Designed miniproteins, single chains, continued (3). Designs and how they scored, part 43

Each design is a single chain, and the fold is of that chain. pLDDT is the mean over its residues in the fold that is shown.

## One batch from the design tools (miniprotein)

Design m9482
Fold by ESMFold2-Fast:
Structure m9482 (fold): chain A 84 residues (1-84)
Amino acid sequence: PPAVPAVVIPVRNNTEEVRALLERLRELGALEGAAVLVADEGSTDDAVAVAVAAAREAGAPVVVADGRNPEDLAAARAALRAAA
């Protein structure tokens, strides 16, 4: 099946950096035709919510995974592949 390119965004209590990165990616059109995988490394701030909101605003599919768990990352990648 056709593969959808995935942009992997690691988040670790870094809401400001995640917001800035995703704003630039959206402005550049880099999220067009791509999916977003948010790899959360145990954030307690709004970093995951900011990443999800930015991806949805750009119309990109988004999946959140535990970035510290390889099985969660593999499952998230499989979910994105199945959606393509």
Scores: mean pLDDT 73

Design m9483
Fold by ESMFold2-Fast:
Structure m9483 (fold): chain A 98 residues (1-98)
Amino acid sequence: SVEERAQKEIERARRELSEERREFLRRAGEEGGRLIEEAVERTVSLASDPEALLEHSLRLAEEGAERGLDREDMERLKRKIEESYREETELLRRREEE
């Protein structure tokens, strides 16, 4: 049951990341946003580790900015991803201790 709850928390973080990504995609434009979206989707399938997913997603967001995405949107996305995964990591740690 602990593992099931941990998986649900990871899925929540992934869904929130997906929603933020979709909103960013809409504002950032098709080419740059598509690049980020595809890269994030590939990474999500790998990530049983929220920290690894966060770091990879932030790096891909930075690459997207270099390809002409709005820097302010990139900063907002980075902050949102970091906050979301920080919360989920804390919840996972608490569940491991229980």
Scores: mean pLDDT 59

Design m9484
Fold by ESMFold2-Fast:
Formats: C-alpha cells, sequence, structure tokens
Structure m9484 (fold): chain A 94 residues (1-94)
C-alpha cells in the first residue's frame, strides 16, 4: 500500500494530499534547517509523520463509523467495515 492509497482511505482527495505533502515538506525543511538534519533524514521524517497522521485519521474515522453502525444495530455493515469487531460483539451476545 502506498502513502497515497492510505491518504485516500483516510478520506483525503488528490488535491488535499498534494496540499498536505507541500505543507509538511515546507515544515520539515524548516525544522531540518534549524536542527541541521541532512536531506535523507528530513525525507524519512516527513514520510513517517504523514503516514502516522493518515493512520490515526483512518483509525478515528473507522471508530466513529463503527460506533454509529453499532448504535443503529446494523451488524451487516459492521461486519463489512470490520469483521473482527462484528465477531467479538456477536460472541458477547451469546
Amino acid sequence: MTLEDLAKEAGYTDEEIEELKKKFREKAEEFAKKVGLDEATRERLEEGVLEGMFLIRVGVDKAIELSRLIKAGDWEAVEALDPEVAEKYLEELK
């Protein structure tokens, strides 16, 4: 899975992904300049921060959606979004 695939799963459009890459690159360059990081280290830090941010957003958005579906009793939709969560709740209802 690419960083761009992960960003799209997090709900970002291609335009938003490009804006985020630009903003984080600018901030990473400013930080690297202040602390004397080389370009390769800056690139690794930029990628790591973006990946972490996208993973957190995917997790938060998924948790919000799961909470809504569980409250609605839509177990088919819960299973489609997260089969493990659906199985765990179905076992608790035995």
Scores: mean pLDDT 71

Design m9485
Fold by ESMFold2-Fast:
Structure m9485 (fold): chain A 82 residues (1-82)
Amino acid sequence: SMEKRLEAVRFSAESILEAGRYVDEMLERSPELVRARAEAEAARLGVDLLRDVDPALTARWREEARRAERRRREEERRVLER
């Protein structure tokens, strides 16, 4: 049971790390796409951030993604500790 959980966590961690790489890649290759996604998310949250959405939201989103990736890497190391 624990072995299966460990494998599932490892699989999830890999997916999350891949997602983080994806965010960085998207920001580098398609800043307009990232902006459009951020604007859509801002609208979904019911907050009008249009004037400052691009630099503020994309920077915050990128930072949050990196922090989440680092956090999950630390959790992965703990779970994999023998």
Scores: mean pLDDT 55

Design m9486
Fold by ESMFold2-Fast:
Structure m9486 (fold): chain A 81 residues (1-81)
Amino acid sequence: ALERGRALADQAVALGEQARRAAEQGNAERARELGEQGRRAGVEAGRAYFEAGRPALGAGAALIGVGGYTEGYLGAKRAEK
C-alpha cells in the first residue's frame, strides 16, 4: 500500500521538476502539461497514503512536489511587486 503511494509521490516530484525546467526554457505549454501530470500523480499519492493510514505523509510529499513549483512561481511574482 505505502509502496504505491511513494512511487506516485516520487513521480509527482519528478514531473514538477521537469515542468519547472520547461518553464525556465520558455516552453510554457510543455510546463503546463508536465505540471498537470505531476498534480494528478500527487493527488493519487495522497489517496494511496490515506488508504494506508499515512495521510499526512502523502499530503506532505504531494504538496511539496506540486505546490513547491506553484509557490516558487508566485514567490517570483510577489518579489516583482
Scores: mean pLDDT 64

Design m9487
Fold by ESMFold2-Fast:
Structure m9487 (fold): chain A 72 residues (1-72)
Amino acid sequence: SEPYLDPGELLEELRPLGVTEEQLSEALALVGERQAAGEPVTARELAEALGISRRQASAILERLREAGLLPP
């Protein structure tokens, strides 16, 4: 099986940056959909799609790369 992220642990890491549970859920859905389609997701695209800052989007993508769910 693919590495399982603890959603609670990931949310705890992103909470200081103002990322909500709903925003994280939407980010994971979008990233998963784009990865299944073979399309890279940029911090800019994620920020625009979710209405979050580029800093928040970059932090989400960085944590997903660290977890092995995205290429470096």
Scores: mean pLDDT 76

Design m9488
Fold by ESMFold2-Fast:
Structure m9488 (fold): chain A 100 residues (1-100)
Amino acid sequence: SELEEALAEFEKALAELEAKLGGEAFEEVLAHAKEVARELFELAGRTDASEEEIELLAYGIVLEAYRELERNKQPVTAENLKKVMDEQMERVRESAERLR
């Protein structure tokens, strides 16, 4: 199943990132990503977002930031991951302002 393969790769990528950062740094990055995810749901007008939906979106945000750092050959650190997340969120805010 393509879905089972995608979920396995998703779990593998998260495990690899946690191994690179260490547990404490990974939890710090995940907490930051959850705040970004909450703001994204608010910008989308989603008042029904569950903690499960926020967590799933947060994992996606973390993995996208990780892929961006690897693509650009930048060090995978908690600071760099949070910076990429903040830069991506700013672009979303600019797009939201343009739609107003």
Scores: mean pLDDT 82

Design m9489
Fold by ESMFold2-Fast:
Parts: sequence; structure tokens; C-alpha cells
Structure m9489 (fold): chain A 103 residues (1-103)
Amino acid sequence: SLEEEVKETAKRALEGLTGKPVEANSMKELLDLLVETLARRLVERGVKVNSLREMMGAVLSILSEVLGISLGEAGGLLTELARLAGVSLDEIAQRVLDLVKEL
């Protein structure tokens, strides 16, 4: 199913970012792990962003690189993951931005 494809792709992104197996029992849990992992990677890379638009661009670039897919495909993945988790893309970008400030 599309939901299972989104789950498996998100898990592959997480495993590519962390170098560790990923266990998650829900789309919300996968999204929470992805947000934390993306924030840590942005801090490690020294990426400085001051807007949700810039943060979304940085997130999509990392997903594109880790998965070996286009920016458009990364956007599609993140959009479907957001929909399945019951959140907006802006909420995801805001959560990553807030975590980057705390790390």
C-alpha cells in the first residue's frame, strides 16, 4: 500500500541518517524520530536558517541526499508522511526549527 511504502521509505531515510535500525509503531512515531534526526543532522552540518521556507528547503535537501531521490520526490514523501501523521508541512518545519535552536 502507499502507507507501507511511505513507512518503509521514512525508515530507510532514518536508518541512512542514524546508521542504526529504526523501530516505529506509528506514522506519528516515525515523524517524531525523523524530526529529531533531521534537527541533529542540520546542527552537525552547521546549517543556519531563519525561516520556515529555508528550513523546509534544508530538510528536503537532506532527504534527497540520504535517499538518492529528487527534491520533488522528497517533498512528495514528506507531504504524504505529514498527511498520514495528521500534521501540516509547516508544523514539521517549525518542529525542526525549534529543535535546532535547542541543540
Scores: mean pLDDT 84

Design m9490
Fold by ESMFold2-Fast:
Structure m9490 (fold): chain A 72 residues (1-72)
Amino acid sequence: MVEESIEELSKDKELVEELLKKLKEKFGGGVLTPEQQEEAMKIAVEFLKEKGYLTEEEVKELEEEYEKLLKE
């Protein structure tokens, strides 16, 4: 059980590293502004979807959760 989660996290680690590199290249090495952070999140979600790690359903769920957090 825990081993399966760790294996999935290991895959995510490589993906996260690639994503971080992409974001760093696009926005530079500085601190992200709130506006850039919002755009970065959208790019991250799209990147994960393109790689096949996130389904359309999962993207919708994440968007809903984000909206809920903003409204609260």
Scores: mean pLDDT 65

Design m9491
Fold by ESMFold2-Fast:
Structure m9491 (fold): chain A 120 residues (1-120)
Amino acid sequence: SKIDEKLAEMKKLFEEIKKNQNDPQKVESLMLKAFDLLDEAIREAKTPEEAIKVIEEFYNLFKETLKSIKDPELQKRLIQLGLKYVEALLERAEKEGFPDEVIEALKRYQESLKKELEKL
């Protein structure tokens, strides 16, 4: 499926982030690409359930990637980028009338990122 293909691309980007964690500028660029891919996958989702699956799988990949990052300042930067993107996506979702369950999934992702930031 198109969603499974997008999820495979996300996995590759997160593996590249892990390998390039000594280059913060490259990591930031790769993270921005991962968020663009999340936006595309949500737009291509045919059902709310598919959109929620993509959001949850993306967060799981993001969380596991953060655990592999050795520099706390880079971890903090990635969480801050994640929060900025989730906030922008939530504003768009509310404006475009996304299903309530998708908006709730994005809010759960936002709260999870805030909790990860508090641990640093």
Scores: mean pLDDT 85

Design m9492
Fold by ESMFold2-Fast:
Structure m9492 (fold): chain A 95 residues (1-95)
Amino acid sequence: SAADAIRRLVNQTALKIKLLLDIAGVDEKTKNEIMRKLVEFGDALVAGDWAAADAAREEIYKLIEKNKKVSPEMQKRIKELIDETLAAARALAAA
């Protein structure tokens, strides 16, 4: 189903982002907050709640932008992963 495909995609994105945050040396509290927001983002995508997905994405962006361990290059990469996941979820939902 589209929901199963979206959930799988979200899980892959979350794993990639977790690895990037670990490499960057992001503190456990901030990492856990970002991972929780990625779960909220994924749940919204599976539900087709694009407003909730955009809200969760905005919160993730603010968390990475304020963290001094996340370089501008790494911020860009994480944002690209999230944006690609949103675009792919929209395409899967429309198919």
Scores: mean pLDDT 90

Design m9493
Fold by ESMFold2-Fast:
Structure m9493 (fold): chain A 76 residues (1-76)
Amino acid sequence: MTPEQKKLIKEANDLKSRAETLLAEAEAAGDQVRVDSLRHVLDIIDTAIKYINQGKLDEAKKLIEAARQELDRLEA
């Protein structure tokens, strides 16, 4: 695994942990709209991890950025 792949996998895992924490909170609150949005963010992160493992780093970077922006919006 390259240093760039290691950096991207760490960023993806950090976003995944944030999304999983917010998902648990949204599920406990019964906020189905927020639950659906967070499940979508987790799907984007899982796809980014698959692309990192395939060496598709430009595609992975775009997905990580999209997930980060959506997660920041959901935390506001």
Scores: mean pLDDT 86

Design m9494
Fold by ESMFold2-Fast:
Structure m9494 (fold): chain A 78 residues (1-78)
Amino acid sequence: IDKIENYLKSQKSIPLNKIKKAIESQGYPVHIGSMEYSLYSQGRLDTSVLATLLAGPAINAGVPIEEILKIIEKAANS
C-alpha cells in the first residue's frame, strides 16, 4: 500500500474518477462516492485512506501491489 500512497502523494492532481473506473474495469470494486470526491476536492481526504479505497479490494483479491500501481499510473496518464 505504501508504494501506491507515495505515488498519489507525488501527483499535483489525481484524476480520481479515471483511476476508479480503470480499477473497476479490471473487476475490482472501488468504494468511492460523492463524499470521498468532495473530501478529495477540498484537500481533506487523507492520501493513505485514498490509497486504501482505490487499492484495498484488489489487494484483498490477491493482486500484486506493483500490478495495481501500474493500473493507477496508466489511468492517471490517460
Scores: mean pLDDT 79

Design m9495
Fold by ESMFold2-Fast:
Structure m9495 (fold): chain A 90 residues (1-90)
Amino acid sequence: MEEALEKIRELLESIEDPSLRVAVLERMYMLVEDPEVQEFIAEKLEELMSTLSNEELKKAAQISDEEILPWVEKVVEILEEYGIKVRPLP
């Protein structure tokens, strides 16, 4: 678990656009089934949202699925490597 979360943190930190990081984290929070991963994502979202400007948060809401999904796919690949479940949206 810790190794998977560490890889996810590194991947998120590689996203230069903080607005895109927020958008990816919001999408992942909706898809992850594991409570420990959900807590990790919620904590990272809270940290980012406390530091971002209103303009950056508005930009996050406007980012297309085409820009978000490739990063979400990379996070899902990490989770699957460690046997962590991801579910489709209800």
Scores: mean pLDDT 80

Design m9496
Fold by ESMFold2-Fast:
Structure m9496 (fold): chain A 58 residues (1-58)
Amino acid sequence: SLNKVRQVAAEVFGVSEVSYTNSKDLGKPCSLVAEVVSRLDKLGFPVSAAYVAKILGC
């Protein structure tokens, strides 16, 4: 789910989900993709790194 990926990414960024919407200017590296994939897998939502990268703009 797009919303689930963004929610987990907000947690990895250390910001709220709303703050993440404006975080594209934070220059976060694509290493965030691996952390988001790992957290989603732990939550029972396995997704490909390619899918997460696409959603996060990498």
Scores: mean pLDDT 64

Design m9497
Fold by ESMFold2-Fast:
Structure m9497 (fold): chain A 68 residues (1-68)
Amino acid sequence: AREELIAFIEELRRRGRISEEEAEELKRLVDAGDFEGFQRRLVRLYLEGRISAEEANELGRLARRVEA
């Protein structure tokens, strides 16, 4: 669960869709169990046009599996 989420975040960074700092922030929020903060960052990335609705939904789905 966590490994899949981290791999997706790293893929977005590798493709230049998010910065190294943004990727580290998302990973930090996951490790802290701050899934509300994680969701807020996903909404921001989506509104900035940097990730698609499908990518945002997949990241959220993966995060919920980590939270459970």
Scores: mean pLDDT 82

Design m9498
Fold by ESMFold2-Fast:
Structure m9498 (fold): chain A 56 residues (1-56)
Amino acid sequence: MLTEEEILAFARSIGFPFSRRWLTRELLGKEGPAGYFENEAELRAFIRELLAERAR
């Protein structure tokens, strides 16, 4: 399972805008809505929300 730090490092290597579908597939194992994160702050907030949901 990817950590927040691993996801952020990968996104930084690819650049922004960063794909929402890729992140949803990696974290939830399914395709998510189309779209992009425009910056690291948006991506970080989304990662934290998904990881908190998954930890329930």
Scores: mean pLDDT 72

Design m9499
Fold by ESMFold2-Fast:
Structure m9499 (fold): chain A 65 residues (1-65)
Amino acid sequence: MSEEEKEDLIENLMALYGLSKEQAEEIVERKYEKKLSDEELKEYLKKKYGFSDEQAEDIISLLNS
């Protein structure tokens, strides 16, 4: 992933879900550098940030676009 694509995803996560830059960066890193599965990332989002199943799935969809 390019630095520009990473910054765009971070900005979108902050704007749409009220995440801090550090929180958005952690989510992007877990998806692309640590290569978490969609199921593992969904569980992480629900446990760490209190997202619903629907919200976590929407975030995963955004990250996969």
Scores: mean pLDDT 81

Design m9500
Fold by ESMFold2-Fast:
Structure m9500 (fold): chain A 88 residues (1-88)
Amino acid sequence: MSKEEFEKEVKIALLLMEHSINQLALSKLSKIDSPIAQQLQELEQQGIELSDKAIEALRKGDFKTAEKLEKELHDLRKQSMELLDQLK
């Protein structure tokens, strides 16, 4: 109902959507036998864990911890993109 509550719910919804996409990617990567696919799997697993922690922090109203975890997620996504570029 407050602006802060609305923003919190939107962020949680986006993180839950990202979590679902990461789980799907992990399932597909597990069927590929390559060193890069294994590294991507490890990054996707870390992404799932960070998303869960960020969602928990937001639900508790710990916006400072959530912001830190969102930054770590962004850095992790950058690493995944760099690894994907190596496949080309």
Scores: mean pLDDT 77

Design m9501
Fold by ESMFold2-Fast:
Structure m9501 (fold): chain A 70 residues (1-70)
Amino acid sequence: SASEKLLELAKAYAEKGLLDDALEFLRRGLRQANPSEELIEEARRFAELLKEKGLDEEAEELMRLIDSLP
């Protein structure tokens, strides 16, 4: 599925330290009509990683997107 593909890409880019690309794949996945629970959990873990790296604004925006899900 598109959700699984975006999750795989987000993980691969995060592993390589390409955080901006990883974030964009997660944001695209969360904007789908029915994002998977695995994608949502990965996005939460990634928001914590962003905070650890001092990217507080990006982390807050990602968490707001998660909190806006039905």
Scores: mean pLDDT 84

Design m9502
Fold by ESMFold2-Fast:
Structure m9502 (fold): chain A 91 residues (1-91)
Amino acid sequence: MMAAIEAEKREMEAALAEGERILAEVKSRTPADSEDVAALEAGVATAREGYELWLRGIETGDEALAEAGKRRFEEGVATVRRVYERVALGL
């Protein structure tokens, strides 16, 4: 159980780092007032919020909170992937 939790934590942290990298890359090549930049910022923020909720659920033994956090994290990651794919095809 502990080893699986640590592995999931590392994967979530890696995904957050990749989302931040994608956001920085797109911002360097796109106007700051772009809808795509705003969507990526929202996706990264949603993923980070989900990660924090997941950590809180693990820390407190609240399985429902951990599950809610994971779902929010996955929603944020999916948003980042969708927007980045669209931007990459449009570039």
Scores: mean pLDDT 82

Design m9503
Fold by ESMFold2-Fast:
Structure m9503 (fold): chain A 74 residues (1-74)
Amino acid sequence: MREERLRVAEETARELVEKGEISEEQGRAAVEAAGRLVDEDPSLTEEQVRLAVKLAAKGLSLEEIRRLIAIAAE
């Protein structure tokens, strides 16, 4: 459940680092942000977790990420 979503976040961040889209430090920060969102809402899908990592990696705030995930859940 929760650990599966955190693993998806870690895998997504690692893929972004491997592709050269973000640094390893940005990847770690993105996983931390996604982890906080999962702790707030354990019903987040794997796709929402991946989106959260990608948005956090681009420097979006947790508030902005929450809004975009809500829109994407339509």
Scores: mean pLDDT 78

Design m9504
Fold by ESMFold2-Fast:
Structure m9504 (fold): chain A 60 residues (1-60)
Amino acid sequence: SERRRRDEAIARRAYALIRELGERATTRSVAEALGLSPATLSRTFRAVSGRSIEEYRASL
């Protein structure tokens, strides 16, 4: 679906940003870079990845 593809695209961009930012990767900084609210990013990222931004960063 279009929603699923959009959510997956957001997650892919977030993955790349988290890897680039490393220790500086926060929900706020990633959301700002993607033009999203922190709440929207948090919900979308958990729906796709099963983890929070912070949890994903900690796994790197």
Scores: mean pLDDT 85

Design m9505
Fold by ESMFold2-Fast:
Structure m9505 (fold): chain A 74 residues (1-74)
Amino acid sequence: RPSPEESLAALAELLRTEFGLSEEQVAAAVRRLREIHDAFEARLAAARTPEEQLALRHEYTREVAAVLGEALAA
């Protein structure tokens, strides 16, 4: 079972090899994704219903996509 660290390392390799991002761009994207994930976990822990949790998961997916799109444009 890959850890979150292993998953981020795999994503960093993908961004480097398939998208041609620099090491600085990869590091910035990974840091922003980690910040978003930490904030999402905190909000998810505060959510009281499964419906609220599902809505938060959808927002998390949109935020991750926006970060990756912005990183690829830079």
Scores: mean pLDDT 78

Design m9506
Fold by ESMFold2-Fast:
Structure m9506 (fold): chain A 81 residues (1-81)
Amino acid sequence: MKTVEEIKKLTGLSEEQAQELVDAARTRPGAFLLGLVLSRAPDEVIELAYRFLSKETIDKLRSLPLEVRLKVWELLKPFFP
């Protein structure tokens, strides 16, 4: 999938981790939680996202510059319900 390859190039995530993001984005709760992870939400709110995404994936995304996180969000928007 082209989106998975683009996410991998932007973030350094594995193919499996990038696919997790796409799969989460296809669900209403997953899309909402991705918005929180890719923003500057408090750690307590991010803890809810660990139910949908691995801790390693979330930690990697939160370490990225804001401009890269916004690009990931744009790539995932077409998959939102």
Scores: mean pLDDT 74

Design m9507
Fold by ESMFold2-Fast:
Parts: structure tokens; sequence; C-alpha cells
Structure m9507 (fold): chain A 86 residues (1-86)
């Protein structure tokens, strides 16, 4: 299942956060968001994910590494909840 594959990628991402640079965290979070969006047929849900991704990116620009890790965890958890609704 593609859903299970992406869910496993999200869990691995959360596990690796302490080992990643701020740039790597941002890029991987956006990549995971794009993968979730590609599974969706509902344009409204795609727009909601895109908006959340942009909000994450904007906050991450001025955040410390520790703050980016927490933002990334929250965003990853949001993506997991979206996957459960598919």
Amino acid sequence: SKIKEIEEEIEEFKKKLPEMSKRQIILEALYLAARVMMLLKDEKKKQEIWKKALEFLEKAKTASKEEVQELAKEFADYLKEVLKEI
C-alpha cells in the first residue's frame, strides 16, 4: 500500500529529526507533504495540505533547529492524520 509506505517514511523522518540539519528537515517535510498530496483526489484537501506546508516553511525560516524539530513533528503528525482519512 502506498499509504503504508508513506506512513513508514513519516515515522522514519520523525526518528531521524535529531540527526538532520534544519535544511534537511525542511526539504524532507515538504517532500512528504507532496507525496501525501499526490494520493489525494480532493482539491480542497490538497489546498489545505499546501497551506499547512507553506505555514511550516514560513515558521521554519526564523526558527531555531530545536523549534524546527518540534514544528516538523507537528507537521508529520498532521500528515499521518490525513493519511488515515484516505
Scores: mean pLDDT 87

Design m9508
Fold by ESMFold2-Fast:
Structure m9508 (fold): chain A 64 residues (1-64)
Amino acid sequence: SPELEQRVQEIIKKYNKELDEKVAELKKTFTGSKKELQEKILQIQDDLSLRAGREVQDLLAQSS
């Protein structure tokens, strides 16, 4: 449904904003190599993707 699609997009937007904020903070404070920075960014992306996926699945499971 359009309402369900909108709620999914709201979850995605929330986690994209959190990702942008966490990556920006990491870039301001990080003093290691470019490779280490990329690995830390991937860890943040993986964590947020799992959390977003869980929220989407929970939303879909509760919707008819």
Scores: mean pLDDT 85

Design m9509
Fold by ESMFold2-Fast:
Structure m9509 (fold): chain A 60 residues (1-60)
Amino acid sequence: MEEKIKEAIELVEKAKEEELGEVAREIYRRFPELEDVAKIVASSSSKEEAIRRLKELLEK
């Protein structure tokens, strides 16, 4: 789980701001079990917000 979330963070970091919806779909495609992670990325207004929210999941 943790490693998959780290890969999701890397996908967000490599993407452009306008590609967050596409990144969310890619995360769900690669890791269907990470639906919550994909939703976080899709609902975030910026890459910085998405990365912050995903890092918070790793702290649990």
Scores: mean pLDDT 79

Design m9510
Fold by ESMFold2-Fast:
Structure m9510 (fold): chain A 66 residues (1-66)
Amino acid sequence: SLEKEIEELIKKLKDPDENVRLEAVKKLGKYVKEEGSEKAKKALEEAAENDPSSLVRVTAREELAK
């Protein structure tokens, strides 16, 4: 289900691997743009503010701006 996929991507935002988190941010961004998912949007807003990687934070902000 869409909800289950979004929840799994949100879990991946806490992955120790920066590349896994980066991919999760990009996929969540598609769900915000295409489905209007408020849950995905909230997760991206948290990543944009709190992720330890500046690259992940910037990418999350870019996805939110689309």
Scores: mean pLDDT 85

Design m9511
Fold by ESMFold2-Fast:
Structure m9511 (fold): chain A 89 residues (1-89)
Amino acid sequence: SRRRQAILRVIGLVLAMIGALLDGDVEAMREHAERLIELLREAGASEETLEEIRELAEKAIEAFEKDKDVDAAVKKLTEILRLADEALS
């Protein structure tokens, strides 16, 4: 189903974002976040939700790279997953 394909792509993109953060590849992390945003826009997510996801991705980068706060980065990534799940509901 279209929804099943969308949720699998979301999971794949969030895992790619996590991998990029662990590698310190901020550019790849941003690229994966933008792909997630495009996928959710196609699914009918509001621009407010898409902007919140973009802000959370930047906050996750800042927490992990600048502040060395893994727990804060995980919290931001978990919130991205929650918003993506709501957008696909």
Scores: mean pLDDT 84

Design m9512
Fold by ESMFold2-Fast:
Structure m9512 (fold): chain A 95 residues (1-95)
Amino acid sequence: FGSVLQLYGLVVRYREAIREAVRRGDAEGVRQLLESLVRMLGRLAEQTGDPSFREALRLAQEALERVDAGDFDGALETVDRLVDLLEEHLKKLGE
């Protein structure tokens, strides 16, 4: 699999893009970004077999459900939890 630093950077960029879409009031953009994140994490979980990526996928799906409910603050909070989870995982991998 790819560099742990590259994976972290990718996830952080998704979080920042989602925050910007929320600031713009772009609900469709938020949904599309979360759908892309779900697809990315699903692929990583399948390719690596890593439980941390499966947990991150579950959180990304939870964030998408919150957006569907109109809870953008809850979605951002869930994305922050996802980033924290992956940061701790990557730290244990020698980051």
Scores: mean pLDDT 80

Design m9513
Fold by ESMFold2-Fast:
Structure m9513 (fold): chain A 76 residues (1-76)
Amino acid sequence: APDAPASPEAVEQLIKDLEDLIKRAKEMGNEDLSKEAQRLLDEVREKAARGELTEVDYALYQIKVAVLKLELDRLE
């Protein structure tokens, strides 16, 4: 179901992907991308802490992370 909670493993992987993205953006001096990735990380952590991060939320955050990765790769 769309409202089913995301697995703990999926949440951990998403947090790790966002942390890695923030690190790379900071290493490149891309403040805007770093701030956007940090905002997403804060949202994910808050929703996960409340038990509100659904499988649909997880999929949408993965799409957002993929877009930011593409933007970062284009700038490398």
Scores: mean pLDDT 83

Design m9514
Fold by ESMFold2-Fast:
Structure m9514 (fold): chain A 74 residues (1-74)
Amino acid sequence: SALLEYLGDLIAEGKLKAGDRLPSQKELAEKLGLSQSTVSAQLNRMVELGLLEYVPGKGYFLTEEGEKYLLSQL
């Protein structure tokens, strides 16, 4: 997935770590050339898998499990 690869690259570059807030759904859609609905569906799947936490009014945050998983996919 382009989203998983992009987030994995950010983690590998030291630009994203566990506890950090992800770029917005709109920013991710623009960077990846995806619809906002496609990004939303993928982010919600990652929340279901425990890779992200969603905080109402604040956005999506990387979990420790998410950091480990995304690094393992590189």
Scores: mean pLDDT 86

Design m9515
Fold by ESMFold2-Fast:
Structure m9515 (fold): chain A 61 residues (1-61)
Amino acid sequence: MLTPEQAKEAAERGKALEDEVVRAVIAGGDAEQLERQARERIAELAKELGATPEEVRSVGG
């Protein structure tokens, strides 16, 4: 489980990544490719924070 500081950072950065993916899809991007790339970026963020990708995704909305 994330610390309050890690949860705040994960929420802010996770939301920024989600907003980026949504904008790219609206611009005509490949939704499957963009979602895959977003999952990879979330996994990197989780590794950086010492958390699991599931923990980052759970606080990113």
Scores: mean pLDDT 74

Design m9516
Fold by ESMFold2-Fast:
Structure m9516 (fold): chain A 84 residues (1-84)
Amino acid sequence: MDEELERLSKEFGIPVSTLRNIHNGTGLNVEQIRRLIERAKEEYPDLPLRLAIAATLVREYGLSQRDAAKITGLSVRQVSRALR
């Protein structure tokens, strides 16, 4: 698991700790996390990738803003602004 998350971290420029938090907070496997990141980039190309992932977790995966913020290491306020 960690080795696969390290590969995703290098590919997308996301801290491995953030990817591990997504796995632990959502139960998504490595391939599902890759799909999440690809969707986030497509849906929110102008947002920093971590914010785009948080927004996608709220809108597509039904997470609360608080849970998405905790998983991505962002504040609830940052996630709320991305969803406006």
Scores: mean pLDDT 82

Design m9517
Fold by ESMFold2-Fast:
Structure m9517 (fold): chain A 87 residues (1-87)
Amino acid sequence: SREKEIQEALERLREQLKTLKLDVTPENLENAKKAIEELKEELKDEPKIVELLDKLEEALKAGDAKATGELHLEAIEEAYRVLLEKE
């Protein structure tokens, strides 16, 4: 189901951001970017969540991922929970 695919993509993003927070390498940064791109494709029809994913991607490009990545992810996860409650 779409919900299962989105939940699995969110879990992958969470794990990649945790890995990146511990060690900011080019490989870990690329893996986090790929996880964001996967979630953007799954949630392309949800503009509020896409906007939050764009903000996270900008934070990664700015080198702020270690400090703010988890806060951005929390906002994305909350927006998705609100979306599920309205269905």
Scores: mean pLDDT 81

